# Designed miniproteins, single chains: the designs that were tried, part 5

Each design is a single chain, and the fold is of that chain. pLDDT is the mean over its residues in the fold that is shown.

## One batch from the design tools (miniprotein)

Design m150
Fold by ESMFold2-Fast:
Structure m150 (fold): chain A 59 residues (1-59)
Amino acid sequence: HMEELTLEDLRVYAAYKAGMTVEEIAERFGLSPEEVEERIKKAEALGVTLDEAIAALQA
């Protein structure tokens, strides 16, 4: 379910799964580390897979 997720939420999740640290993602996206963690948890709670996130960003 991606209807409640923004493209930024998906990019944050994809970057985390690609091996970027929470701190690095926070710097890159202009977010706090807490906001990065919340976006990752939101994507995981909604059952978004890395494959789905990558597919959505490539579509």
Scores: mean pLDDT 74

Design m151
Fold by ESMFold2-Fast:
Structure m151 (fold): chain A 60 residues (1-60)
Amino acid sequence: MSEKVSRIVGLVLLAIGHYLDGDYEAAIEALREAKKLAEEMGDKEMAKFIEEQIKKIEEE
């Protein structure tokens, strides 16, 4: 497993933790970092999926 994939998973889990705590700003920050790593890997589908999660949180 690549180092970047492992970091993306960690950031998504961190974002879920912040979201459950009601810290939406911290959740969005973690997801933005995960999206940036997905874009650096050239994984456009993963980056798009993460962006969709950010938008859902921002719509609350």
Scores: mean pLDDT 80

Design m152
Fold by ESMFold2-Fast:
Structure m152 (fold): chain A 88 residues (1-88)
Amino acid sequence: SRKLIQEAASLAAAAGILVAAASIAHLSEGSPAPALSEEELRELAKELYTEAAKKALEAGDEKLKEEILERARKLLGEEAAKEIEEEV
């Protein structure tokens, strides 16, 4: 389904933005803090990647699912990617 593929892509993009925000939060130690901590932002990104991978799987797009999991592995690490894969 085109809608599921677009939703998966949008969620994965949002997760990437949260990872970038987490990196900024890490470097902003001692400044006026963002509303969410680095850990909270990374956990939200993990949830969004999980939902994106589920929607890709529902659409039957195995390649998109694999791309989302690889992106999560590169940005959140192996453990987070494994947790996402186990929930999908």
Scores: mean pLDDT 78

Design m153
Fold by ESMFold2-Fast:
Structure m153 (fold): chain A 61 residues (1-61)
Amino acid sequence: KEERQKKLEELARRTGVSVGRITAAVNSEEARDDLAAELLARGWSREEVEELVAELRRLAE
């Protein structure tokens, strides 16, 4: 439970978005897809985005 909160904060720092937005991306496929598209537009590589989406999907479990 505390590990989830720490990971959310780390992902928020890494992506430059709020913890609230990361939490939304964990709980919603639509929010996750939107975040992925935005990161690609910001110059993230496809592999980096795929790794992030996999981490978000794992946190959703």
Scores: mean pLDDT 79

Design m154
Fold by ESMFold2-Fast:
Order: structure tokens, then C-alpha cells, then sequence
Structure m154 (fold): chain A 99 residues (1-99)
């Protein structure tokens, strides 16, 4: 989803919550994925996508810190998460988007 501001602390919390849910259950159903996205919006998509791509929690936290500093960084991170879910991107492909 498109964003018009840098990531907020609430976005960071939501993305990490979504990331942890996906790590705990790699076989989330479409209904479960939709529920997480409904709760957290762009942050939910981001966390789910980064978990699917195989990023570590430390990598996700570092990227979210950058996203809190700039609109462009947050938009690129949301796009990377969305594409990881939609196009099944791997870790290397996600990291290339967020450079």
C-alpha cells in the first residue's frame, strides 16, 4: 500500500507483530493473512512479506528504523513486503529493493 509519511512507532510495532505471526506459522491461510493485513495495514503486509522472504528479526528491525527516518524508505519497505507476498521474492531480492 502507498504511504504519505515515514513509519510511525505503531507501524513498527504492527510490522514486527505480523512478522512474528508469520515466523510462528509459515502456513498461514489466506483468511489469516487477510486478518493480519486488516489489523495492521501496510505494516502488516510489510511484516508478513519480510518473514516470507526469510529476513531475520534483526534485519527487519534495522529496516524499520530506517523507515522511521524517511517516507521513501518506508514506501520502499512496504513495496518490498508486498512483492515478497505477491511475487514470492527471496531475501536477496527484498534487500535489493530496500537499498
Amino acid sequence: KNTTEPATPEDVEGALEAYEEAVKNPNLSDEELAAIVAKHGAAGVTGLGLARAGLSREEVEELLERAMESIDAWQRLVEAGLRALSDNLDREEVLEIVK
Scores: mean pLDDT 83

Design m155
Fold by ESMFold2-Fast:
Structure m155 (fold): chain A 64 residues (1-64)
Amino acid sequence: SMSLKELILRLIGLKLRLIGLELDLERMKKEGTGSEEEIKKLEEEIERIKKEIEELEEEIKKLK
């Protein structure tokens, strides 16, 4: 099992990745770049990362 420190570092990494993906999605929508398929794939990845963050935050709470 991962240590509490390792779980926190993973959580920080996931949150930074989420911010980056949300900024990329906003840019694509504002600039009219990217296909409908590319936008959909990016939205699906954002939702997957959000779920992983939620699961990891619950795991961290159990260790405190």
Scores: mean pLDDT 85

Design m156
Fold by ESMFold2-Fast:
Structure m156 (fold): chain A 60 residues (1-60)
Amino acid sequence: PLSRLSEEEREGVLEGVRAGLSLGMSQEQIGQMIEKNGRELAEKAGASGLELAREALAAL
């Protein structure tokens, strides 16, 4: 799903995921954060916030 985003959009998602991890958030909580704050990115990727969080975590 991340591959469907631009490089700038992907970096934004990765940065948000890194921030969530530093706050002690779970994968599910990070996914919920992406759903609320990155709905446009999730829609563009054709994926849920949880799927974006999962792929971003795997890419880190």
Scores: mean pLDDT 77

Design m157
Fold by ESMFold2-Fast:
Structure m157 (fold): chain A 77 residues (1-77)
Amino acid sequence: SEFAKTLQEYGRLMSAAFRGDAETRQLLAELNEEITEIQVKLARAILNKDKEKSEQYRKKLEEKIREAVARLREALG
């Protein structure tokens, strides 16, 4: 799927960023914190069987990962 390709790209960029300079590693840390916050909220919504919030946080997670890919590409380019 398109999102699976985005996740694969994010994994490649994470690896490159970890081997990068201090600024790029700090950006990766900040992006990972933001992604983790959304994942926790999504997990909570799923466990509470809140369909509306589950859909909302799923969309936010996909968008945040796309944003993270774009920002890491710019930092590493």
Scores: mean pLDDT 87

Design m158
Fold by ESMFold2-Fast:
Structure m158 (fold): chain A 75 residues (1-75)
Amino acid sequence: SLKDKLMEQASEMASKLSSLGLLDEATNVVNQTKEVITEGDNGMSDNDVLNKGNSILTNGNNLINDALNNGLKPS
């Protein structure tokens, strides 16, 4: 299902973010995806669910690319 695909992709994204030390971002990706799925269950269109889900995954990929290419500045 669409919800299962989004959760699978979010889980893979979260695993990649966690491996880079981005634990809060990993948690946020999972939580935001759960929220989008809940909105879908509450009557949001499949197109809106897909668009919001893809936006979350795109943001996650941007964070991974930024971490890999630029490095994280130590606090």
Scores: mean pLDDT 78

Design m160
Fold by ESMFold2-Fast:
Order: structure tokens, then sequence, then C-alpha cells
Structure m160 (fold): chain A 67 residues (1-67)
């Protein structure tokens, strides 16, 4: 659990950074795709439900801000 929680946080952090860079470069579609792929990956990981809920909410909020 703890290692999977850490891995999920790293996936979310990496995706948020990459999506922000893509959006800043004018690639809104690529930014949204990056967040979607991270969301799918985290949804399939064996993490604590509270961690999953937190990370998916962060990704969804960023996607809403970009869209």
Amino acid sequence: MAAENANARAVADSALEAAREAAAAGDREGALRTLELAREAIARMAVDEAVREELLARLDAEAAAIA
C-alpha cells in the first residue's frame, strides 16, 4: 500500500507538471490527454481509496482549468 500510494503520487505529480508545460506551449489537447492517461493508470493501481480520491480530484481540477 505505502509504496503504491507513493507511486500514484509520483504519477500524478509528473502528469500535472507535463500537462502544465504542454498547456503553456499551446498544446491543450496533449495536456488533457496526459491527465487522462494518468487518471486511468491511478484508477487501476492498488492504492488507498482516500489517496485515489485525492489524486483523481487533483487531475480532474487541472483538466477543468485547462479545458
Scores: mean pLDDT 83

Design m161
Fold by ESMFold2-Fast:
Structure m161 (fold): chain A 69 residues (1-69)
Amino acid sequence: SEEKEKIAEEHIELQARNLRAQGMSEDEVRETTEEMKRVAKALLEEGHDTKTILRAISRVAQERLSKFL
């Protein structure tokens, strides 16, 4: 739904902001943002609930951050 898409996009923006705050480069933030958008789009198209989509987005961000730190 349009509402789920907006919530997912807002969450991706929040994750990107957190990654920048942790010192990740703009190139790495961009690459991670593209990956989060790809994962969110796939789950949205498959009809997953909002909670599942947000958890998947957070997982992508956390996996990238753990490799950066």
Scores: mean pLDDT 87

Design m164
Fold by ESMFold2-Fast:
Order: structure tokens, then sequence, then C-alpha cells
Structure m164 (fold): chain A 96 residues (1-96)
């Protein structure tokens, strides 16, 4: 699954967000809990860059469910803010 994250990251860096999403979706199906959490963070980042804020929020929520981290809470706050959920963004910001 690390190879899928590598390919997804390359696509993400090139602005190929749909290609990156496909690789990260495959990575969340093929990995241990830590790799799945990383893949959900990257999936959420791809959705953020594409402007799909509700899907980004969902992906970051799954990352937190698998493995809580300051990074995951920061990304949740950003996604919630961009989705217009200001109260939710404030709650996640307090945890990051």
Amino acid sequence: AEELLRKGLKALRQGKYDEAIKYFEEAVKNGDKDLQAEAYILLGEAYLRKGEYDKALESFQKAVELKESPLAYRMLAIAAEKAGRHDLAEKYRAKA
C-alpha cells in the first residue's frame, strides 16, 4: 500500500486530483490502521484541493477515528471552515 501512497502523492503534487483520489482510495483498502489513517488524510487533502469540502471533512473524520493526531484535527478544522461549519471548525481547532 506504500506504493499507492507514493503514486497518489505524485499525482497530488501535479494537480491531478482525481488520479490522486483513486490511488488513496485503493490505499485505504490495502493497509494496516496507521497506513489507512495516513491515506485518509491524503484523500481529504486531495478533496480540499479539488474544492470538495464535505468529502474532505468525511475523509479527515475517518482518519481521526483510526488514529487521533494534531495534524488530523487541524485538517478537520480547515475542512469544516471551508464547508461553512464554523462551530465545528472551532471545536476541532481546540483539539489541535
Scores: mean pLDDT 83

Design m165
Fold by ESMFold2-Fast:
Structure m165 (fold): chain A 67 residues (1-67)
Amino acid sequence: EAEEYLQKAIEYARAGDGEKAAEYAIKAAEASKNEEAKAYAGMAAVYAREGDFEKALEYLEKALKAL
């Protein structure tokens, strides 16, 4: 579940849809039981909303590895 949300967040970030990328990153953070993955997904949501897609993707990858 958390992994599926991170994958969707990555797809939306690649498409330049910061609002949808942030939405799915937040869902991933809520679905994760790992504190590190939660923190990285939360950071990704912030960067996605700021339009910093390079940083958003970096933190989404870190969240995925922390799961």
Scores: mean pLDDT 85

Design m167
Fold by ESMFold2-Fast:
Structure m167 (fold): chain A 78 residues (1-78)
Amino acid sequence: SLEELLERYGELLKELIEEGTPEQLKELQKELGKIGERYQELLDKAPPEQHQQILEQMVQELIKKAEEFLAKIKAEKK
């Protein structure tokens, strides 16, 4: 569900804030912002019946980007 995806995303962001430097978090915020802006444009152009599916796709991409960034941060700590 969208609620479960948002909960997972929130937990990933919390871990990133705990593990990342201010510089790494700034780069992450920029990348997440680009994804959000792209999906906002899609939502503005889409009929209401497609909004739920588009929002779920957005959160899935945000999760993937957050997971990739967290993996990179953890790899750099080796």
Scores: mean pLDDT 84

Design m168
Fold by ESMFold2-Fast:
Structure m168 (fold): chain A 70 residues (1-70)
Amino acid sequence: SVVEEFKKEAEKLVEEGLKNNVDPSELADKLNKLAQELIEKYKLSSEEKKEIAKVYFEILEEYEKKLKKK
């Protein structure tokens, strides 16, 4: 599914971000760009867009928590 593709690509961006101490706002921009590219490329439904948005915010929240503990 496109949501699973987004999650896998986002996970790679998170791991690279943690390794390079990337600011959460920069990661948010990268995740947003990825989400928009997938939405446009696959012409996602309202349901799929909501699922991607949910994953997007969950990943950012976890990233901020992990970065603050470092």
Scores: mean pLDDT 82

Design m169
Fold by ESMFold2-Fast:
Structure m169 (fold): chain A 82 residues (1-82)
Amino acid sequence: SELLERNLEIAEKDLEELEKEAEEKNASESIKKTIEKAKELLEKAKEALKEGKEKEAMKYLIFAEASATLARMSLWVEKKEE
């Protein structure tokens, strides 16, 4: 499960970079809420991993990454209108 731990660390760093980019670009509240959702899902993944629930941790990681991807795509679309 060292691989899962590494994937969680990578996801956390990617999400921190996304949050910073969203702030710098004055992202809409909708995008900020999607980033917040991704952060909540990532915390659930970390909690599940600490409890030895690897399958549940992986599920939350997938959902967190999906939410982060949605936020990135939404930010890209929003900036394309400018």
Scores: mean pLDDT 86

Design m170
Fold by ESMFold2-Fast:
Structure m170 (fold): chain A 98 residues (1-98)
Amino acid sequence: SKAEEAKALAKKVLELALEDAEKALELLEAGKYDEAVLLLEEALALVEIELAILKIAGEDTSYFEELLEILEKALKAAKAGDVEALKKAIEELKKLLE
């Protein structure tokens, strides 16, 4: 069903966003700020595309809206060089997987 496909896609998008956020943390801790920011901007763009697809389909967007908000916090932290704020955003992403 489309609902099962959407749920599987949501899980995969979250798993990829978490992987990208964890890699961005490693890059930020290494002083590679621009690379960390770019990786999080790519993750954010993917979530925005999926949110737009769900909205057009008239499906529940709440999960992707929450994921988007957490990724926006992660991106803001990376742009500020704030390692602790990025770690907090990663913990929020991990909780969303549960």
Scores: mean pLDDT 83

Design m171
Fold by ESMFold2-Fast:
Structure m171 (fold): chain A 75 residues (1-75)
Amino acid sequence: KLAEVAEQAIEDAEKAIEEVKKLKENAEELVEKLEEAKEHAEKALEAAKAGNEEEAKEHLKLALQKAKEAGKILE
């Protein structure tokens, strides 16, 4: 379950990064936050595959936090 959640988070971040790249202004800050979210989601997936559930949860929490920060930039 944690691996599936991390895989979905990676896919969601990748799709969001591609959409943001189409914007003319403020794209760099938004992409940076989404790339940080993707990096944490990837680390969560790696930890989940290794059976490190606590480490996977911590990285998923950080990925969600970075995604929320990106969402605030869009406000």
Scores: mean pLDDT 82

Design m173
Fold by ESMFold2-Fast:
Structure m173 (fold): chain A 77 residues (1-77)
Amino acid sequence: DKRERLIEAALELLLERGRLSTREVAERAGVSVGTLYRHFPSTDALIRAALRAWAEREGVSLGEAFLRLAEEVVARR
């Protein structure tokens, strides 16, 4: 599923670098940028989907996932 791969790629990039570009997400997921925009009309939509999926996987609230991501971003720089 291309949508699931895009969500996983976005989450990986957010955790690794605290930021993402649609080009890098598409490259990591193995799809075109056009395909990415077919599934997610904005970077915000992609980020929200990635955080929701992560919150579900970890069994935490969406708010807790957001704080954990913010901590990871701060810890890197």
Scores: mean pLDDT 76

Design m174
Fold by ESMFold2-Fast:
Structure m174 (fold): chain A 75 residues (1-75)
Amino acid sequence: SVEEELRKLADEIAASTDPAEQQRLLDRIVELAKEHGLTPEEVARLLGRYALDHPDPEKAARIHRAMREVVRRLR
């Protein structure tokens, strides 16, 4: 499902400290959202939920930063 793919990409962003890899993952999230017709608001809700569920505040912050950038690119 698209939610499972988004969760996987969010987990990969949370695990990565490489800026180039983070940009590639961001591009993939934007592509996935466009492929499935997700609105910026739907993507924000899903990624925000994944960030809230993350026990590590630094990793949660990486997911939140990704959410803001994806929403910006979809608008």
Scores: mean pLDDT 85

Design m175
Fold by ESMFold2-Fast:
Structure m175 (fold): chain A 87 residues (1-87)
Amino acid sequence: APPLTVTLEAPDSAKVGEPVTVRATASQPADRIEFYVDGELVARFEGPVTSAEVTVTPTKPGEYTLSAVAERDGARAVASKTLKVEP
């Protein structure tokens, strides 16, 4: 079987107070998909789940690391992206 992969889709930049949609898509139905901002868990979706979406509204300018983790039958896939937030 092909390995589990996950794709993370989000804007490259946003402004303070602007809602940012973050999407994750797994190559196979996952047992769970989790979203992280700067290593902090912000959302968890229990499976079977192939795609999940969360909205994040930044409160301070700076660079944020967005991450999505998909798990299936003990396999784990991770995708990360940097979001630049301007005032």
Scores: mean pLDDT 86

Design m176
Fold by ESMFold2-Fast:
Structure m176 (fold): chain A 64 residues (1-64)
Amino acid sequence: GAMEEEIERRLEELERQVVRLILEGRVPDAIALVEKAKEEAEKRGDERLARELDRMISSLRTLL
């Protein structure tokens, strides 16, 4: 539905920004960006998005 499409679009945009930061060697900035997005998702009660973002943070931390 429209809400799921919105979440997928936001994830795709965030993933593009994260990949760019990783390629630039800015992994800490990528982690901070995803952590901020997770906090916003949690405040909105979007548990699915928060879980996806938490997994992304865990993956990024393995690159440090």
Scores: mean pLDDT 81

Design m177
Fold by ESMFold2-Fast:
Structure m177 (fold): chain A 62 residues (1-62)
Amino acid sequence: AAARDRFNQLVVGAAKAVIDGDEERSAELAAEMERETGYRVTVERFTDANGNVLARVTVEPA
């Protein structure tokens, strides 16, 4: 329970950092998730057709 809550907080933090343009913080949070879980974490920033900035966080078994 506690480990899942911590991981969810890191995911949300990484997504917010990417949206705020803080690539350094986003990368640090992604690396922390990988270190704690052993999973592969990818954080991507993209802009949709309407100009909205969105973030995608993908978590895969390594």
Scores: mean pLDDT 76

Design m178
Fold by ESMFold2-Fast:
Structure m178 (fold): chain A 70 residues (1-70)
Amino acid sequence: SMNEEMIKNIEKVYEDIKPYLSKEDLEKVEKALEEIKKNPNDMKVIIEAESTIAVVEIKVAVERRIEEKE
């Protein structure tokens, strides 16, 4: 189903970025995932979670570029 595919994509991104998350961003993403868990058929909840993780993913990419020696 579309909802199941979206949720799995969100979970995959979360697994990839989790080691690089600040405590604040980890809490934000975990809250979004808990909302999906409570309302797995609510497309609005899924989209809001996807938006949350996309913003955090961008932050991780920026932070990793700053920390890399080039």
Scores: mean pLDDT 79

Design m179
Fold by ESMFold2-Fast:
Structure m179 (fold): chain A 70 residues (1-70)
Amino acid sequence: DVEKGEELYKKGLEAAKKGDLEKAKELLSQSIRYYERALKRSERVEHALELLAKAQKELKKVTDEIKKKE
């Protein structure tokens, strides 16, 4: 789950860099879901917490950018 979250996080960042904010939001949200699942399963708790925080921060940036265009 952590590894899948990391893959989705990287894809989300690339989508954001390319200006595909809706795709970035989708991928970052999926990444967060996998990290939350890892935490519920007690998988790499410390690492998953750090990655979850980073993914949430990036999702906030993407969501704020989408709202700015409304």
Scores: mean pLDDT 79

Design m180
Fold by ESMFold2-Fast:
Structure m180 (fold): chain A 77 residues (1-77)
Amino acid sequence: SEEKKRALESLEQAIKELEELKKKSTDPEAKEALEKAIKELEEIKKKLEEGKISVEEAHRKATELGREVGEVLLKSL
């Protein structure tokens, strides 16, 4: 399905962007939050690839994770 392919590509792009942010960050709390988020996004991607979750569930989980990480990053700035 094209929707699944797009979701997987979006997850890969998000992981790449978080890895770049982690490399640029000097705050230990921010680095830890980013590393945790990368691992959780990789798990979401794996579950989506294996058909264990739907595209809709993957989007929900990724959005929730993004909100949580965003809150931590704002506090560490």
Scores: mean pLDDT 81

Design m181
Fold by ESMFold2-Fast:
Structure m181 (fold): chain A 65 residues (1-65)
Amino acid sequence: MIPEESLDAAVEVVASATRLSVDPRDEEALRRMKEAVRRLGRTGEISPESEREAIRKLEEELRKL
């Protein structure tokens, strides 16, 4: 069952991904997406492996800024 908090975090991921599709160097969108992914990891909606992979990719993009 998807808690309301997990759904909100998932919506934030989609919104941030949409911003990044328009501007891949949007630092705020990258940071928001990273926090939303961490929230999904805490709720257990994504596997620890998926969370680790997503955070690694997002941190790599942030490092390029």
Scores: mean pLDDT 77

Design m182
Fold by ESMFold2-Fast:
Structure m182 (fold): chain A 107 residues (1-107)
Amino acid sequence: SLADQLRAALEAVEKGIKAAEEFIEKMQRGEVSPEDREKAAKTLVEAATQAMVGYASLGDYEGAERLARLADKAEEITKMTPDEAIQVARELVEGLREAAEKLRAAL
């Protein structure tokens, strides 16, 4: 059902917010390995992609496009400088928080 799809998207988004916040904190402490970066990138891409699908399911194609761009940025964090990766993770926290609010409102 649509509700089941939106619930799954919300779960992925909430997981992504937590992962992004933990990633920012660890990056600021210099405690992130290449493996940690790859794992964070995969989780953030999944969260942004699920948020995109959720927005599209609600007819918000402009919101879906914004989340698609955030997913593309998340994929590249493994190749970024620490400061660039932190900035992208912050953009993901904000975008995913907005997505979580919209998905909850639709449930």
Scores: mean pLDDT 89

Design m183
Fold by ESMFold2-Fast:
Structure m183 (fold): chain A 64 residues (1-64)
Amino acid sequence: MQSLITQAQNVMMMALDLTLRKGDVFREALDLAAKGGALLIKGENPEEGKKLIEEARKMIEKAL
């Protein structure tokens, strides 16, 4: 769980930084990363959380 939370934090920070620098094109990735991180912290649905973080990361990579 901790390594997944760290990964989620890194993706959220990257999405936030890109949103601030590049504008709203990364906003959806930031939203997905935040939702995924929240699920991982709650421990209620870690599979969904991981999926959302992975989608956010792919969205960032595709937009770069």
Scores: mean pLDDT 75

Design m184
Fold by ESMFold2-Fast:
Formats: structure tokens, sequence, C-alpha cells
Structure m184 (fold): chain A 59 residues (1-59)
């Protein structure tokens, strides 16, 4: 679960860099769902911050 969620978050970050925001949102949502099921809220918060930072860089 956690490893799969991390891969999805990395794909979401790449999609943001390519300005594919709809794809990035879908990937991030699926990853967040997996981390919530795993109970890893600290990692969820960490990736949420990374996504916000990357989105701000391309805006």
Amino acid sequence: LIEEAEKLFEKALEAIKEKKFEEAADLAFEAAKLLTEAGDYELLEEYGKKIQEEAEKVS
C-alpha cells in the first residue's frame, strides 16, 4: 500500500511539471486513498506539501 502510494505521488509530481493538472489530481487522490487505508497520515501530509510546492513553482 505505502510503496504503491509513493509511486502514484511521484507520478502526480511529474504530471504537475508537465502541467497535466487533471491527471496529477487523479493520481494524487488515489495515492492519498492508499495512505489513508494504511493509516500513514504523516506521509500523506508530507506528500501533500510536496505537491503544493511543485504546483506553486509552475503557476
Scores: mean pLDDT 79

Design m185
Fold by ESMFold2-Fast:
Structure m185 (fold): chain A 68 residues (1-68)
Amino acid sequence: NAQKLIDEANKLLKEAEEYHREAVRRAAQSTGAEMAEILRKSVEYLKEAKERADKLLTEAQNLIDKEK
């Protein structure tokens, strides 16, 4: 079901974006290396989530196109 894949992709992206936003707020209360580490980890997590979500969305589009 394409909707299931879309929902999973959206959930993954939303969680990663929320994690990144929270990491930015935490970084604001940190200094130097700690700030950089927090931001770096959140960016990596966001990138990985986007890659996984893109794959899920591509699979969902293939299912939709096959139905049409």
Scores: mean pLDDT 80

Design m186
Fold by ESMFold2-Fast:
Structure m186 (fold): chain A 99 residues (1-99)
Amino acid sequence: MELLERAIELLERALEAARRGDLEEAARLAREAGELLIEFAKKLGEQGAPVSLVVGIQLLGVALRNAGDFLLEGRMSAEQFIAELESAIEAVKELKEEL
């Protein structure tokens, strides 16, 4: 649970950074949140969680890491990145309530 709470905090900070135009900071924070989600998925897998749940969380983590790179390369707009962060925050909060 601490890893999920940390991921939510980092995603909310990334969202604030993106909204103020600090795209490098936003990308870095999104990458850190993605890495925490990948670590959380690994721990869930070790505890015997369903494969579909573990894979879903891993894919979200990888998507967040890649989104930062795509933003900085100009392959993703700031608006798309913000929408992805908002969606990720909602998904992680729902996951925390289910566990």
Scores: mean pLDDT 86

